# Ledger of designs, part 50: designed miniproteins, single chains, continued (2)

Each design is a single chain, and the fold is of that chain. pLDDT is the mean over its residues in the fold that is shown.

## One batch from the design tools (miniprotein)

Design m5825
Fold by ESMFold2-Fast:
Structure m5825 (fold): chain A 60 residues (1-60)
Amino acid sequence: MEEEVKELRRELIRAVTTASPEGRARAQELYDQAEKALKNGDYETAVELYREAVEVARAG
């Protein structure tokens, strides 16, 4: 799970480079939620939120 979080964070960084300002803002909100879940030890929720952040960044 830790490796998956690391991979998703790298993918998110790449995705935001092509995102609109709106897409980046939405991705940032999801990223912040994912970081909170990770700090609470909820890796499954964190992974889901990171994946959503990547998709939102790609869509925007």
Scores: mean pLDDT 80

Design m5826
Fold by ESMFold2-Fast:
Structure m5826 (fold): chain A 67 residues (1-67)
Amino acid sequence: MSMEEKKEEVLRKAKELAEEMLKKGESLEDVLQKVTAMISAADLSSEAKAEVATKVGNYAIKKAEEL
């Protein structure tokens, strides 16, 4: 699996986790903490982790505002 494929997989899983947690009524802070931990544990470069974290963070904030 390439770095780009790994990055996309982690992004997808992190977004799925964020959406599920928000639907269950978890706080935005708890969601961000959990997805950040998942991204930090992923086999990605520091730059890829930062990119994924930014995209997931923006996604989670937008979803929390909709709920």
Scores: mean pLDDT 81

Design m5827
Fold by ESMFold2-Fast:
Structure m5827 (fold): chain A 120 residues (1-120)
Amino acid sequence: MKKKVQELGDEGVGLARRTAREGGAHAEEAGRAFAEAMELAKDDKEAQEIVIEKATEALGILAGDPEAAVAVVEAVARLIKTKEQAEIARKALERFEEVYPEVGRRALEAFEKAWAEKEA
C-alpha cells in the first residue's frame, strides 16, 4: 500500500509540473492520482503523511497559477467519497495555505465548496 501511495503521489506531482508547463488538461488527471492515493491512505496515518507531503508539493508547483490549483482541488473533491479522504486533502491544503496564504485560501475554499455540493 505505502509504495502504491508514493507512486500515485509522484504521478500527481509530475502531472502538476505538466499542468504548470502545458496548461489545464492535466489538472483533472493530477486530481485523480491524489484522490486514488487518499482512498488507499484513509486508514493508515503514515500513508496519509505521504499523500499530504506530495499533494502540498504539487500545489506549491501550481502556486503561481491559482486557476490550475483550483482545478486540481475541485477534481479531488469530485472524486473522493469519504470524510476521511476529505480530511487528508484538507490537511494538505492547510499546509499549502501556511506557505502561500492567498492562493492557498482560494484553493481551500474551492475544495470545501465542491465537497459540500457533493454531499448535497
Scores: mean pLDDT 84

Design m5828
Fold by ESMFold2-Fast:
Structure m5828 (fold): chain A 100 residues (1-100)
Amino acid sequence: SEELEAEVEAALIEMLAAVTKHSGADSRFAAEKVLEGLRSPHPLVQETAIAALEELAKADPASVLPFVRRALQDPNPEVREGVRKAAEASGDPALREAAR
């Protein structure tokens, strides 16, 4: 079931972001998985990826910045808009500037 696969992917993205945020681990792996989720055709996965990226960006903006810059150049306009929303919501000046 594609819906079950989407629910599992969303849960994994959410869990990965939360673990990374609380453990102080390098956010690179989590950010890459979030970017993969932003390219998902499933709204649940996309919305979860946006929320996860916002959490990672608030916790470790410096490690997230290069992934945000890459995703803002993505050919998919939904990916670009999702990343822009997460960057703006992060409150980090460098991420917000990159999103403009």
Scores: mean pLDDT 79

Design m5829
Fold by ESMFold2-Fast:
Structure m5829 (fold): chain A 68 residues (1-68)
Amino acid sequence: PASGLDPAELEEGRRRLQEIAEEAESSEGKESTIEEKYEKFGAKKGTKVPVDKEVLDEVAEMLERQKK
């Protein structure tokens, strides 16, 4: 458990990441990474999803596994 967060927070982050990832893929449809999109979406402190690299990495990993 690296920087483990509450499962509820992970679920929200995962849902948000999924939406961003899906939009990034649908919008661009070429090259898009969840992490890059997060930065582009304006990761302001206090956003709906935590801007922690460790958390983002974990959620991104989940999204990647979902893709596969």
Scores: mean pLDDT 57

Design m5830
Fold by ESMFold2-Fast:
Structure m5830 (fold): chain A 77 residues (1-77)
Amino acid sequence: MKVVAGTTSAGEGSKKVGEEYGAIPAVASSVDDAIALFRRSGAEAVVIKGKDDKEAEELARQAAEALGADKLIILKS
């Protein structure tokens, strides 16, 4: 299962993904980084850290679409 989460706090996003989906997420700062983490490291979940809520949501949506993610989570401050 491929999970993508967008957040301004990598720690809070990682905790929430772990609690809801039982996956240990990798943290990415860009769409390309998120794609690489799924393809190269076999990550089941990626948390994308944005500068603000709008950037976090945009980056997470772009990564989820590119990866064909099963779940997209948007965490707002």
Scores: mean pLDDT 78

Design m5831
Fold by ESMFold2-Fast:
Structure m5831 (fold): chain A 60 residues (1-60)
Amino acid sequence: SAMAEAVREEIEKELKEAEEAIKKGDIPSAVGHLLRAMALALEAGDEEGLERINKAAKEL
């Protein structure tokens, strides 16, 4: 659905921002972006998104 596509785009955006924050050592910002991405993925039932979020979290 169009809503699922929009949610995937927001998850991508949050993951990208989390990865940049991790690279900078900005842990509070990285956690915030990961939590936002997780909330979006859970709301949408996006299992692939949740897996990608878990992968990013392992870089913390």
Scores: mean pLDDT 83

Design m5832
Fold by ESMFold2-Fast:
Structure m5832 (fold): chain A 64 residues (1-64)
Amino acid sequence: SEIDRLQALIAELEAGAATLQAAIDDMRRSGKAPDYVIGFLETVLGSTRALVEELRRRLAELEA
């Protein structure tokens, strides 16, 4: 169902966001990554989180 697909996609994106956050934290701690790389990845992480919020809103509408 569309509900099942959205739930699976939300879970996948949340897992990906957690992995990316851990990678960003490691890059900051090591100091080896250029600032522009960290900035780009933070932008990707922010966009991923915004997408999860939009998908959660859509899921709530389908469950109503």
Scores: mean pLDDT 88

Design m5833
Fold by ESMFold2-Fast:
Structure m5833 (fold): chain A 71 residues (1-71)
Amino acid sequence: MTEEERERLLRLIGEILRLIGDIIELERLREKVKETDPELAEKLEKEIEKLEKKLEELRKELDELETKIKF
């Protein structure tokens, strides 16, 4: 496997892990405010949905890359 493929794999993993962290933080905030401020909770839910779509895109890129490097 090439060094270029390894660097790309590490970059994608890093981006995926960061997004997962962001989603977890937003989910925790939503749970904390959902009873106190349901409007804010709804806005957080929409932001989580946006990040989940981004995560899905990155996971697809990772799967495509794994298909290329693992045959």
Scores: mean pLDDT 80

Design m5834
Fold by ESMFold2-Fast:
Structure m5834 (fold): chain A 45 residues (1-45)
Amino acid sequence: MEEDEKAALEAAEKNVESAKKISPTAYRQAKRDLEAVKEGIEKLK
């Protein structure tokens, strides 16, 4: 139903996992991107 949104969310989650292995600061930034994706999905509803 919201397949595009789900795909974007999944990609953002994978970015968080990758960033966590790089550095704590990259991890925080990736988490912020994930939050932005979630908020974008909410607004598109």
Scores: mean pLDDT 76

Design m5835
Fold by ESMFold2-Fast:
Structure m5835 (fold): chain A 100 residues (1-100)
Amino acid sequence: KAEELMKKGKEYFFEGKLDEAKEYYEEALKIYEEIGDKEGIAEALVNLGTVYGAQGKLDEALKYYEEALKIYKEIGDEEKAKEVEKKIKSLKEHIEIRKK
């Protein structure tokens, strides 16, 4: 159920339908939170961060990535933690350039 919502969110994101992608990822996040699937929670948070980033809401994107990073570190997923750290670094560099 939650995995299907994540799939639909990705499909809408690929089509450029960012608001619809957000709704599907938010519903998937809610299900993962209800069942205590920390891996699923972190993945949904990364995808929401990516949607906010695509919308130009960089501060919101950063918050979602930082929450996901915290969870990946807590569960010991070093590979996913490194991927999110790279996204955070890239996003912070873009934020800093735009302030100058």
Scores: mean pLDDT 84

Design m5836
Fold by ESMFold2-Fast:
Formats: C-alpha cells, structure tokens, sequence
Structure m5836 (fold): chain A 61 residues (1-61)
C-alpha cells in the first residue's frame, strides 16, 4: 500500500471528526481549520495531505 494514500485517509478521517465536533459545539470554521492544520503538521503529514483535509472541513461546514 502507498503510505501517502494511507496518510491521506487518516488525515481525512481526523478532519471529518473535527468538523462534526465543531458543528455541534459552535466552533468557528477558521479555528477548526487552524487546529486541523496544526495537528496534522505536528503529526508529520505533508502540506498536500493537510490541504485536502482542510478542504473536507470547509465542505463539511
């Protein structure tokens, strides 16, 4: 399996969970995007993977 595809899958699941929690708690979209970016960056994900995850957050709100 391609590690980049696995990383993308995990990042997308993480972003989706953050978006669902934020929608229920009333957290602003910009704050959720910031937290997702910081979390995935600290976990060592590539910028391309992080941008795809951010796009999922924006589309889920």
Amino acid sequence: ADQKEVDLGVALITAGVYALVAKKEGIPTEEVIKEVRETLTKAGYSEEVIEEAVKVVEESL
Scores: mean pLDDT 76

Design m5837
Fold by ESMFold2-Fast:
Structure m5837 (fold): chain A 71 residues (1-71)
Amino acid sequence: AEELFKEAEELFKKAMEAKAKGDTKKAAELAKKAAELAKEGLKKLVEEGKLTEEEAEEGIKKLEEEVKKIE
């Protein structure tokens, strides 16, 4: 799960770099991929009993808001 979050962070960083270069389409695609990996990580933490479903859903909502800001 933690490894998925690390990959998601790296993709978000690349998305921000793409946005800074004016590649808004590439930034949006990278941000969406990062959010998908982070959502999978959150779901895995719920399955492992390390996170509640409510906490995971709040995390997913925050990720979706962050993706919309990049779009």
Scores: mean pLDDT 77

Design m5838
Fold by ESMFold2-Fast:
Structure m5838 (fold): chain A 82 residues (1-82)
Amino acid sequence: MEERLREALRRLEEELAKTVGAEEARSTVAYLRELAEQSKDKERAVEAIEEAARRIAKEPTRDAATEAVEEAVRRLLEEKKA
């Protein structure tokens, strides 16, 4: 799971950097990594991050990136509480 999480976060950072820039992408990915590491279900956490990367890749706009990140954060926070 650690390697899969690392790869998912790397892909998300690449897609985010294309829309919001490298610095903001790095900060966002660092926050999502912390949330994923605190998740009780690591597989679901990785899936949430992978889905965010796929959504941004399909629609590479700042609005779509913001919505995808917000959904990933919401899912990761729910997994932390479960």
Scores: mean pLDDT 81

Design m5839
Fold by ESMFold2-Fast:
Structure m5839 (fold): chain A 96 residues (1-96)
Amino acid sequence: MENLKKGEEYKKQGEEYKKQGDNDKAAYLYLMSGVYYAQSGDLKKAIESYEKAIELSTDNKLKALALEYLSGVYEQMGDKEKAEKLLKEAKELKEK
């Protein structure tokens, strides 16, 4: 319950910063939104939030972290091949 509310709060803040053109701040807020959605069990909203964090971030470290968290969600869903692919992408970004 509390985690779902925090996910919604961070998503709303992310949308506001994206609207202002602050994509890196928006990406961080979407990452936080995804974390709280995942903890609440809303895996679909977690995926959407992590994908937005990856899309908007210019920081390879934040992109890699979002890919690692997204991988964790796919692992929970039983999609091990997707999870492993996302982890490989995260590792490649950290080496740049």
Scores: mean pLDDT 86

Design m5841
Fold by ESMFold2-Fast:
Structure m5841 (fold): chain A 55 residues (1-55)
Amino acid sequence: GPMSEEELLRMLERALELEGDGRVTALQRLLKDAEKYNAAPEVLERIREALEEAR
């Protein structure tokens, strides 16, 4: 089903608990899901920033 902003932010926090390639993979999947559910631009930006820092 569609994800709420609160759910997306909880998923972001959980992804950030992972290390190395696991974090990158989780963040890439989360970004794809957030884009599919038309998440707020602020949420998308947060996920993109986390992904850039994980690279």
Scores: mean pLDDT 81

Design m5842
Fold by ESMFold2-Fast:
Structure m5842 (fold): chain A 62 residues (1-62)
Amino acid sequence: EDVELGRRVAAGYEQLLQQPGISRELADELAKKQGVDPELLRAALAGDEEALEKIGKIVKES
């Protein structure tokens, strides 16, 4: 459950990086506003399941 939520959040971050006019720095700032460390998002995109679970828990608690 939390892993799947984290996967959706990481996918959203990846899609955000593909948007024209969105820099990596801006995407990182938006992630921080949501309470998510950009390093966790990068780890999750690299296949770290623990990072996915942590992201899911952070977002669920918000």
Scores: mean pLDDT 77

Design m5843
Fold by ESMFold2-Fast:
Structure m5843 (fold): chain A 62 residues (1-62)
Amino acid sequence: SEAAREAALREIEELEEKKAVGERTTDTQAANASPSVKPYIEATKEGVRRKLDERIQALKEA
């Protein structure tokens, strides 16, 4: 339905914004972290990005 499509598009916009904010926050954390901690922060960033991208894709396919 049109209403369901519009709701999905709004959720996609919210997820894209959440992704952008999360990336900026994680990049700041990584920049201030010790070298031994950076790989874990980067792995967390990639994991969160992947989950958000998967949710966005699922909404586009619905």
Scores: mean pLDDT 83

Design m5844
Fold by ESMFold2-Fast:
Structure m5844 (fold): chain A 64 residues (1-64)
Amino acid sequence: SSKLEELEKKKEELEKKLEELEKKAKEAREKGDEKTALEYEVEIGVVRIAISVLKKEIEKLKKE
């Protein structure tokens, strides 16, 4: 279904965003920018929750 395809695409986009944010957080830590690193870690936490919710929605649609 189009809904399933849209959710899977959104999940893939969020997983790519997570990878980029993890890279940026690491770079900020390496240069000693604690504030910027913390800001990225907060965003990483939010994105991880969003991915978890989206995975559950995808599983539900695959069964119904």
Scores: mean pLDDT 86

Design m5845
Fold by ESMFold2-Fast:
Structure m5845 (fold): chain A 70 residues (1-70)
Amino acid sequence: DPVVELVRETLLKLPVGASPDEQVDALARWAAEHDYPLEVVEAVADGIGLTPEQRARLLERYEKLREERK
């Protein structure tokens, strides 16, 4: 399950008490670096209960990082 894998490789490796911004940064970087599809990133955002603003920030950062790699 790519959703579970993305969480395991990012959120579960963050320090206890990591902020939503730290979670967003870790998710965006790992997902972009390892070519996770947008749908998986959106599913994780929904699963962890990000606010609309945090979700928008995650998706913007993910797309920017993917574009920079190409």
Scores: mean pLDDT 80

Design m5846
Fold by ESMFold2-Fast:
Parts: structure tokens; sequence; C-alpha cells
Structure m5846 (fold): chain A 66 residues (1-66)
């Protein structure tokens, strides 16, 4: 159900962008929003049972945290 994932992902991205737009110079807020968005996307992929996407996201998050 890639379409369902894309819809939910766009909703999460829109919410994160709205928060970032309120304080675009707040680096700590920006980093926190990115981490929360990434975790939410990973959980969403797990709920949808997309194992390939889960692996790709886990690998991307590992690199981003390093």
Amino acid sequence: MREEFERRLRELQAEAEAEYAKAPDDRELYEELLLRLAEAVLELARELGDEELVRALEETLEKARA
C-alpha cells in the first residue's frame, strides 16, 4: 500500500514544515523535528509491513546519527 504510505508521509511532512516555518532559525527545533519525522516514517513503514522500506530507512537513520 505505497499510496497509503505516501499520503501519511505527506501529512507528516506538512506538519513538520509548518512547525519549522514558525522558527526557521531554531537549529535545535529543526534537528528535533527531523528526528521525530524520521522515527514516525519508520514506524509507519513497519505498520504497513513494508520490510524493504523499513530496512532502507533504518540504514539511512544509522548514517544520519553517525
Scores: mean pLDDT 70

Design m5847
Fold by ESMFold2-Fast:
Structure m5847 (fold): chain A 85 residues (1-85)
Amino acid sequence: LSADDYTGFAQALYKQGKYDEAVFYAERALELDPTNARAWTVLGQVLYKQGKYQQAVDYFQRALDLNPTNVRAQQLLKEVQAKLD
């Protein structure tokens, strides 16, 4: 399995509300490829859902450092920053 395969599992689990499993597979993706921006975005989305806003910001910023044109990560970073005001 590739980092993209694990990231796909994480995204699907996130959409199902299975946040612990989504984190597990996203972390597996990052062990294989720490430059996988989508895996960082999934981790940020889970942390945002768990109310861990500062950690979510850090992960979304990491995703944008790796892929600056990721519209989803840009939108999510904006949303989570509003929670920290």
Scores: mean pLDDT 86

Design m5848
Fold by ESMFold2-Fast:
Structure m5848 (fold): chain A 70 residues (1-70)
Amino acid sequence: SMEELKKELLRLIGEILRKIGELFDLELELEEAKKRGDEERAKELEEKIEEIKKEIEKLMEKLRELDEKL
């Protein structure tokens, strides 16, 4: 139903916002790691950031598909 689609849309938006928050925290940690010359930590954080970005992209695609059905 339309109501179920709207509920799923809100859940998906909430998940996207949570992932964006995680991304911001990781980007701040990355800047700090780079400032102290911690190349190993910076590498780990860059990989984690890329994973979170891919997750956000997948969620945004689901959001687009769901929005087209509304």
Scores: mean pLDDT 86

Design m5849
Fold by ESMFold2-Fast:
Structure m5849 (fold): chain A 93 residues (1-93)
Amino acid sequence: MAEELEPDDPLLLTFKAMQAYKEGKIEEAKKYVDKALERAPDHPLALIVRGKVYLKEGKYEEALKDFERALELSPDNSLVKAYYEEVKKKYEE
C-alpha cells in the first residue's frame, strides 16, 4: 500500500543501510539500521545488517548478539545461520 513507503519504514531503512554498507559508508549504514531497529526491534533483516556493520567495525561480540537474535526470530533462515557461523570463526579462529 502507498503509505507503507514512509521514509521511516523499517524495511526501507534496512535497504538504505544495506546500500550504504555496500558503498563502504559504515557510519551511514549504522544510522539507517539503528533507525530501522528503533521502529521494529525484532526485524530479522535489520538485525543481520547491524550485525554486518558491527563486524566491519570489529565489534564481534555485538555482531554475534544481533545475529543470534535474528536466528532466534528466524531459525530456518540459512542466511542468518551463515553469518552467525562466520562471526564465530572470525573472533575464535
Scores: mean pLDDT 77

Design m5850
Fold by ESMFold2-Fast:
Structure m5850 (fold): chain A 60 residues (1-60)
Amino acid sequence: GIKEKLEKIAELLKKPLELIEDVVEKLKDQDKETQERVLKEIAEYSEEAAELLREVLEEL
């Protein structure tokens, strides 16, 4: 149902949020290659969450 999809979206978004926080905090200590890799991973998780959100919108 919609609630279960929203819970999955929340879980998917928790991981990219944690990665963003780690990148921001470690930006000074990490190289740019590592930052770019992590940001790409965040984008991929965000795209998956967006797709699930679109499914929820279609159920409304």
Scores: mean pLDDT 75

Design m5851
Fold by ESMFold2-Fast:
Structure m5851 (fold): chain A 86 residues (1-86)
Amino acid sequence: SKMEEALSVFDVDGDGTLSKKELLAFAKALGLDVKGEDASVAELMEIILKYFDKDGDGGVTEEEFLAVIEEMKKSGKLEELKKLLA
C-alpha cells in the first residue's frame, strides 16, 4: 500500500525500528534545519512530524504524510534520500 511504501522511507532496515541516522538523513533530505549529530531521536522526530503537520494541530494524518512523500518523489528528493541510506 502507499502507506507501507511511505513508512519504508523511515525504516530502511525493514525491522520496524527507526535509527537516529535514518531520521537525520530524512530531515536533511527535507531541507530541515537540524543540529546534526547533537540532535536526539526525539528532537528529530518532532522536527519531522511538524513538517508533516501542515494544520498545526499536533497530529500527522496518513494523507499529510503520503502527500509529502509524493512531493519528494516528484522532486527527486526521495531518490536522493534512498541513496544516502543505502
Scores: mean pLDDT 61

Design m5852
Fold by ESMFold2-Fast:
Structure m5852 (fold): chain A 57 residues (1-57)
Amino acid sequence: ARSPLEREALELEIEAALLRMQASVAKLAGDDKTAAQLQAQADALLAQAQAVRAKAA
């Protein structure tokens, strides 16, 4: 069984992966501004996931 913090970190990591996929689609469509914003949001979620994992350890 996973702790609530480990689950929270995993959920943040999954959301970041989805945002990175959306950023790639936006970039392919030529929407560089939206792609940059989605990439920044994904990076922020990954940083939050790392902080949550540090608390779980």
Scores: mean pLDDT 84

Design m5853
Fold by ESMFold2-Fast:
Structure m5853 (fold): chain A 61 residues (1-61)
Amino acid sequence: SLEDQIKESIEAMLKKAEEAKKQGKTEEARKLLDKAIELAKQNMSPEEAKEVIEKAEKIKK
């Protein structure tokens, strides 16, 4: 479904952001996390979006 495709895209962005952060690419990681959060807020339930935001915040640390 479209929802499943969006969830996979968000997970891919979160993983790419984590790798970028590990490589010291802090700005690239931040942009990827922001895009993942935006997609979640626009395309997922508030509960599901909150889970994505929490994962993104853990990566930002």
Scores: mean pLDDT 83

Design m5854
Fold by ESMFold2-Fast:
Structure m5854 (fold): chain A 84 residues (1-84)
Amino acid sequence: SERSREASRYAAEKILEVGRRVDEELRRRVEERIEELAARVSRSEGLEEGARMDTSYREELLRKAEETRREEEERRREEELREE
């Protein structure tokens, strides 16, 4: 359950990373995939508040993806500077 959510979260983070440099159209598709993933995870837990957990989980997932994106962007900039 917890581990399953972590794995799904990791997959969504990877999808967002790939979509980071794509146009707005593909970013929208990535967001849809995240929503589907979060909804599926909520359903697998079989909880009464699946919809609310979906929203909360989606927010957490997006926040994590944002942090990962910032960290990778910062790391990329530092590596570019070191290679120069």
Scores: mean pLDDT 63

Design m5855
Fold by ESMFold2-Fast:
Structure m5855 (fold): chain A 65 residues (1-65)
Amino acid sequence: SLEALRAEGEALFDEVLALLRERQPELVAGYEGLRAEFLRLIDEGRLDEARAMIEAVRRMRARLA
């Protein structure tokens, strides 16, 4: 559902941003911008683009873990 996709994305961005603040603070502003873009895509119903962004963020989380 759209609600589940939004919740999944927000949780992933929260986790990645917390890791970036600790390990790579120079990337935080860029990822905050990506989070804003993700929420805009959800609000516009652009779900394929939102899913692609979630997959990219998931890959970043895997590299930071």
Scores: mean pLDDT 86

Design m5856
Fold by ESMFold2-Fast:
Structure m5856 (fold): chain A 90 residues (1-90)
Amino acid sequence: MVEPIELSEEEAAKVEETLEKFKEEMEEVERLVKEAAEAVDAGDYEKAAELLEEAARKARELAEKSEDEVAKEVLLKAAELALALAKKLK
């Protein structure tokens, strides 16, 4: 079962603060996820898997740099979901 990542208002505010601090790195992760979605729409599941693996790697790097425990947990969960989806696409 894929559990939706649902954040409380307080948790969402802390995530936004971390995203502002790492804006450029987050833009890169968002770009990779968007390109992966476009690859899925094109039927290129291998490319989508590679892009999701790269997004997961960058999300883990951001989690490691984050000082906020909630933002770190959200980034790690996002990385795990991206890797799980990449494995299903291969």
Scores: mean pLDDT 74

Design m5857
Fold by ESMFold2-Fast:
Structure m5857 (fold): chain A 55 residues (1-55)
Amino acid sequence: SEETRKRMEKAVETAKKLSPEERELVIRILRHEATKASPEEREIIEEAIKRIEEE
């Protein structure tokens, strides 16, 4: 959904300001949320995780 995309964009921007250890924690939280999400929402969350990891 657009709301999920907006939330994920904010999460990525926030993660860029964090330390590597804090970024890893954010990634873990997002992965946990992905397990509870629909397949379509999961893909949006997984994309955000990739963007944080490439940082």
Scores: mean pLDDT 80

Design m5858
Fold by ESMFold2-Fast:
Structure m5858 (fold): chain A 88 residues (1-88)
Amino acid sequence: SEEEKKKKEEEEKEKEAEEMVAEAEKVIKLLKDKLENGSEEEKKKALEEGGKVIAKLNELAGKYPESEKVKEAAGRVLEEARKVYESL
């Protein structure tokens, strides 16, 4: 039925958003750690990982523009990445 199809689509959206937010949280933790304790090379590698996660979050935000979780996660990764970049 149309209702079952919509429920599955909403569940898949929420699952994708939750998994991507979890990846964002991991990279935010990495960026914070390298900002405090990292060498220049470690900071650059953390920025590369942050960039990959931002790209995935932006793709998902384009696919699901109503997902506030994805937009907020993208903003947080970008802010922490900016702090690391400015520390170089």
Scores: mean pLDDT 83

Design m5859
Fold by ESMFold2-Fast:
Structure m5859 (fold): chain A 60 residues (1-60)
Amino acid sequence: DYEEARKELNLPSITEEKALSSDEVTRSLALMAISVALRHTENEKVRKVLQELRDRAVAR
């Protein structure tokens, strides 16, 4: 669960609602935040959750 992991690792807040938003700007900002979090996290479970969310956001 990304929300639990981000609180432990002090990662940026990325919600599923923002990543899957119908607003193009909100979705683009969420994708940028996911990219930053992926670059800075060493937690494999968190990386897998973020990669899944990124893939779903890009598919929209």
Scores: mean pLDDT 71

Design m5860
Fold by ESMFold2-Fast:
Structure m5860 (fold): chain A 60 residues (1-60)
Amino acid sequence: GKKLLEEIVEESVKLAKEKGVEAAKDYAQKKITELADEGKISGDEALEGSGKLLEELGKL
């Protein structure tokens, strides 16, 4: 659900600060795809989460 996506975004922002934006993008893409494939989030939620991630990473 939304909370799982928020946790992925938060962890990805932390990872970007520690290891760089590309490592964070790889991590987030993998986790969001895994959640969508497992049916734990919808495709619309995955798209929304990806957009929010790019916005947050763009602030760094």
Scores: mean pLDDT 79

Design m5861
Fold by ESMFold2-Fast:
Structure m5861 (fold): chain A 63 residues (1-63)
Amino acid sequence: GLALALALASRETGLSREALRRIREAVENQDEEELRRLAEEVGMSVEKARRIGEGILTLEREL
């Protein structure tokens, strides 16, 4: 489920669950502008943020 996926991602990345939830939503919605903005806000590349969001979506489906 989403809550567990966000908890695991938060532990691995050091980012807040709220930031990770927003990154996940931007990736799911294919909102490249929002993903770019969030990546800049947390100090990472868009490519890294996209991989994190995709990872959360995968964990959400498996959990």
Scores: mean pLDDT 85

Design m5862
Fold by ESMFold2-Fast:
Structure m5862 (fold): chain A 55 residues (1-55)
Amino acid sequence: MTEVVADAAAFAAKAAGRPEEVLQNLEDLIRRNREEFGDEVVVTLTGAGEPPRVF
């Protein structure tokens, strides 16, 4: 789970210049991680001043 969170954050930073692709890539990352590691994979995104989102 920590690995998935770190991976998502790194990917978001990379796609900062392309915000329109961030949403598609996030969904793809979650799907790929679940395919590789199983349904127990939880991706938690924490925003500033917002509740964490669980995928």
Scores: mean pLDDT 55

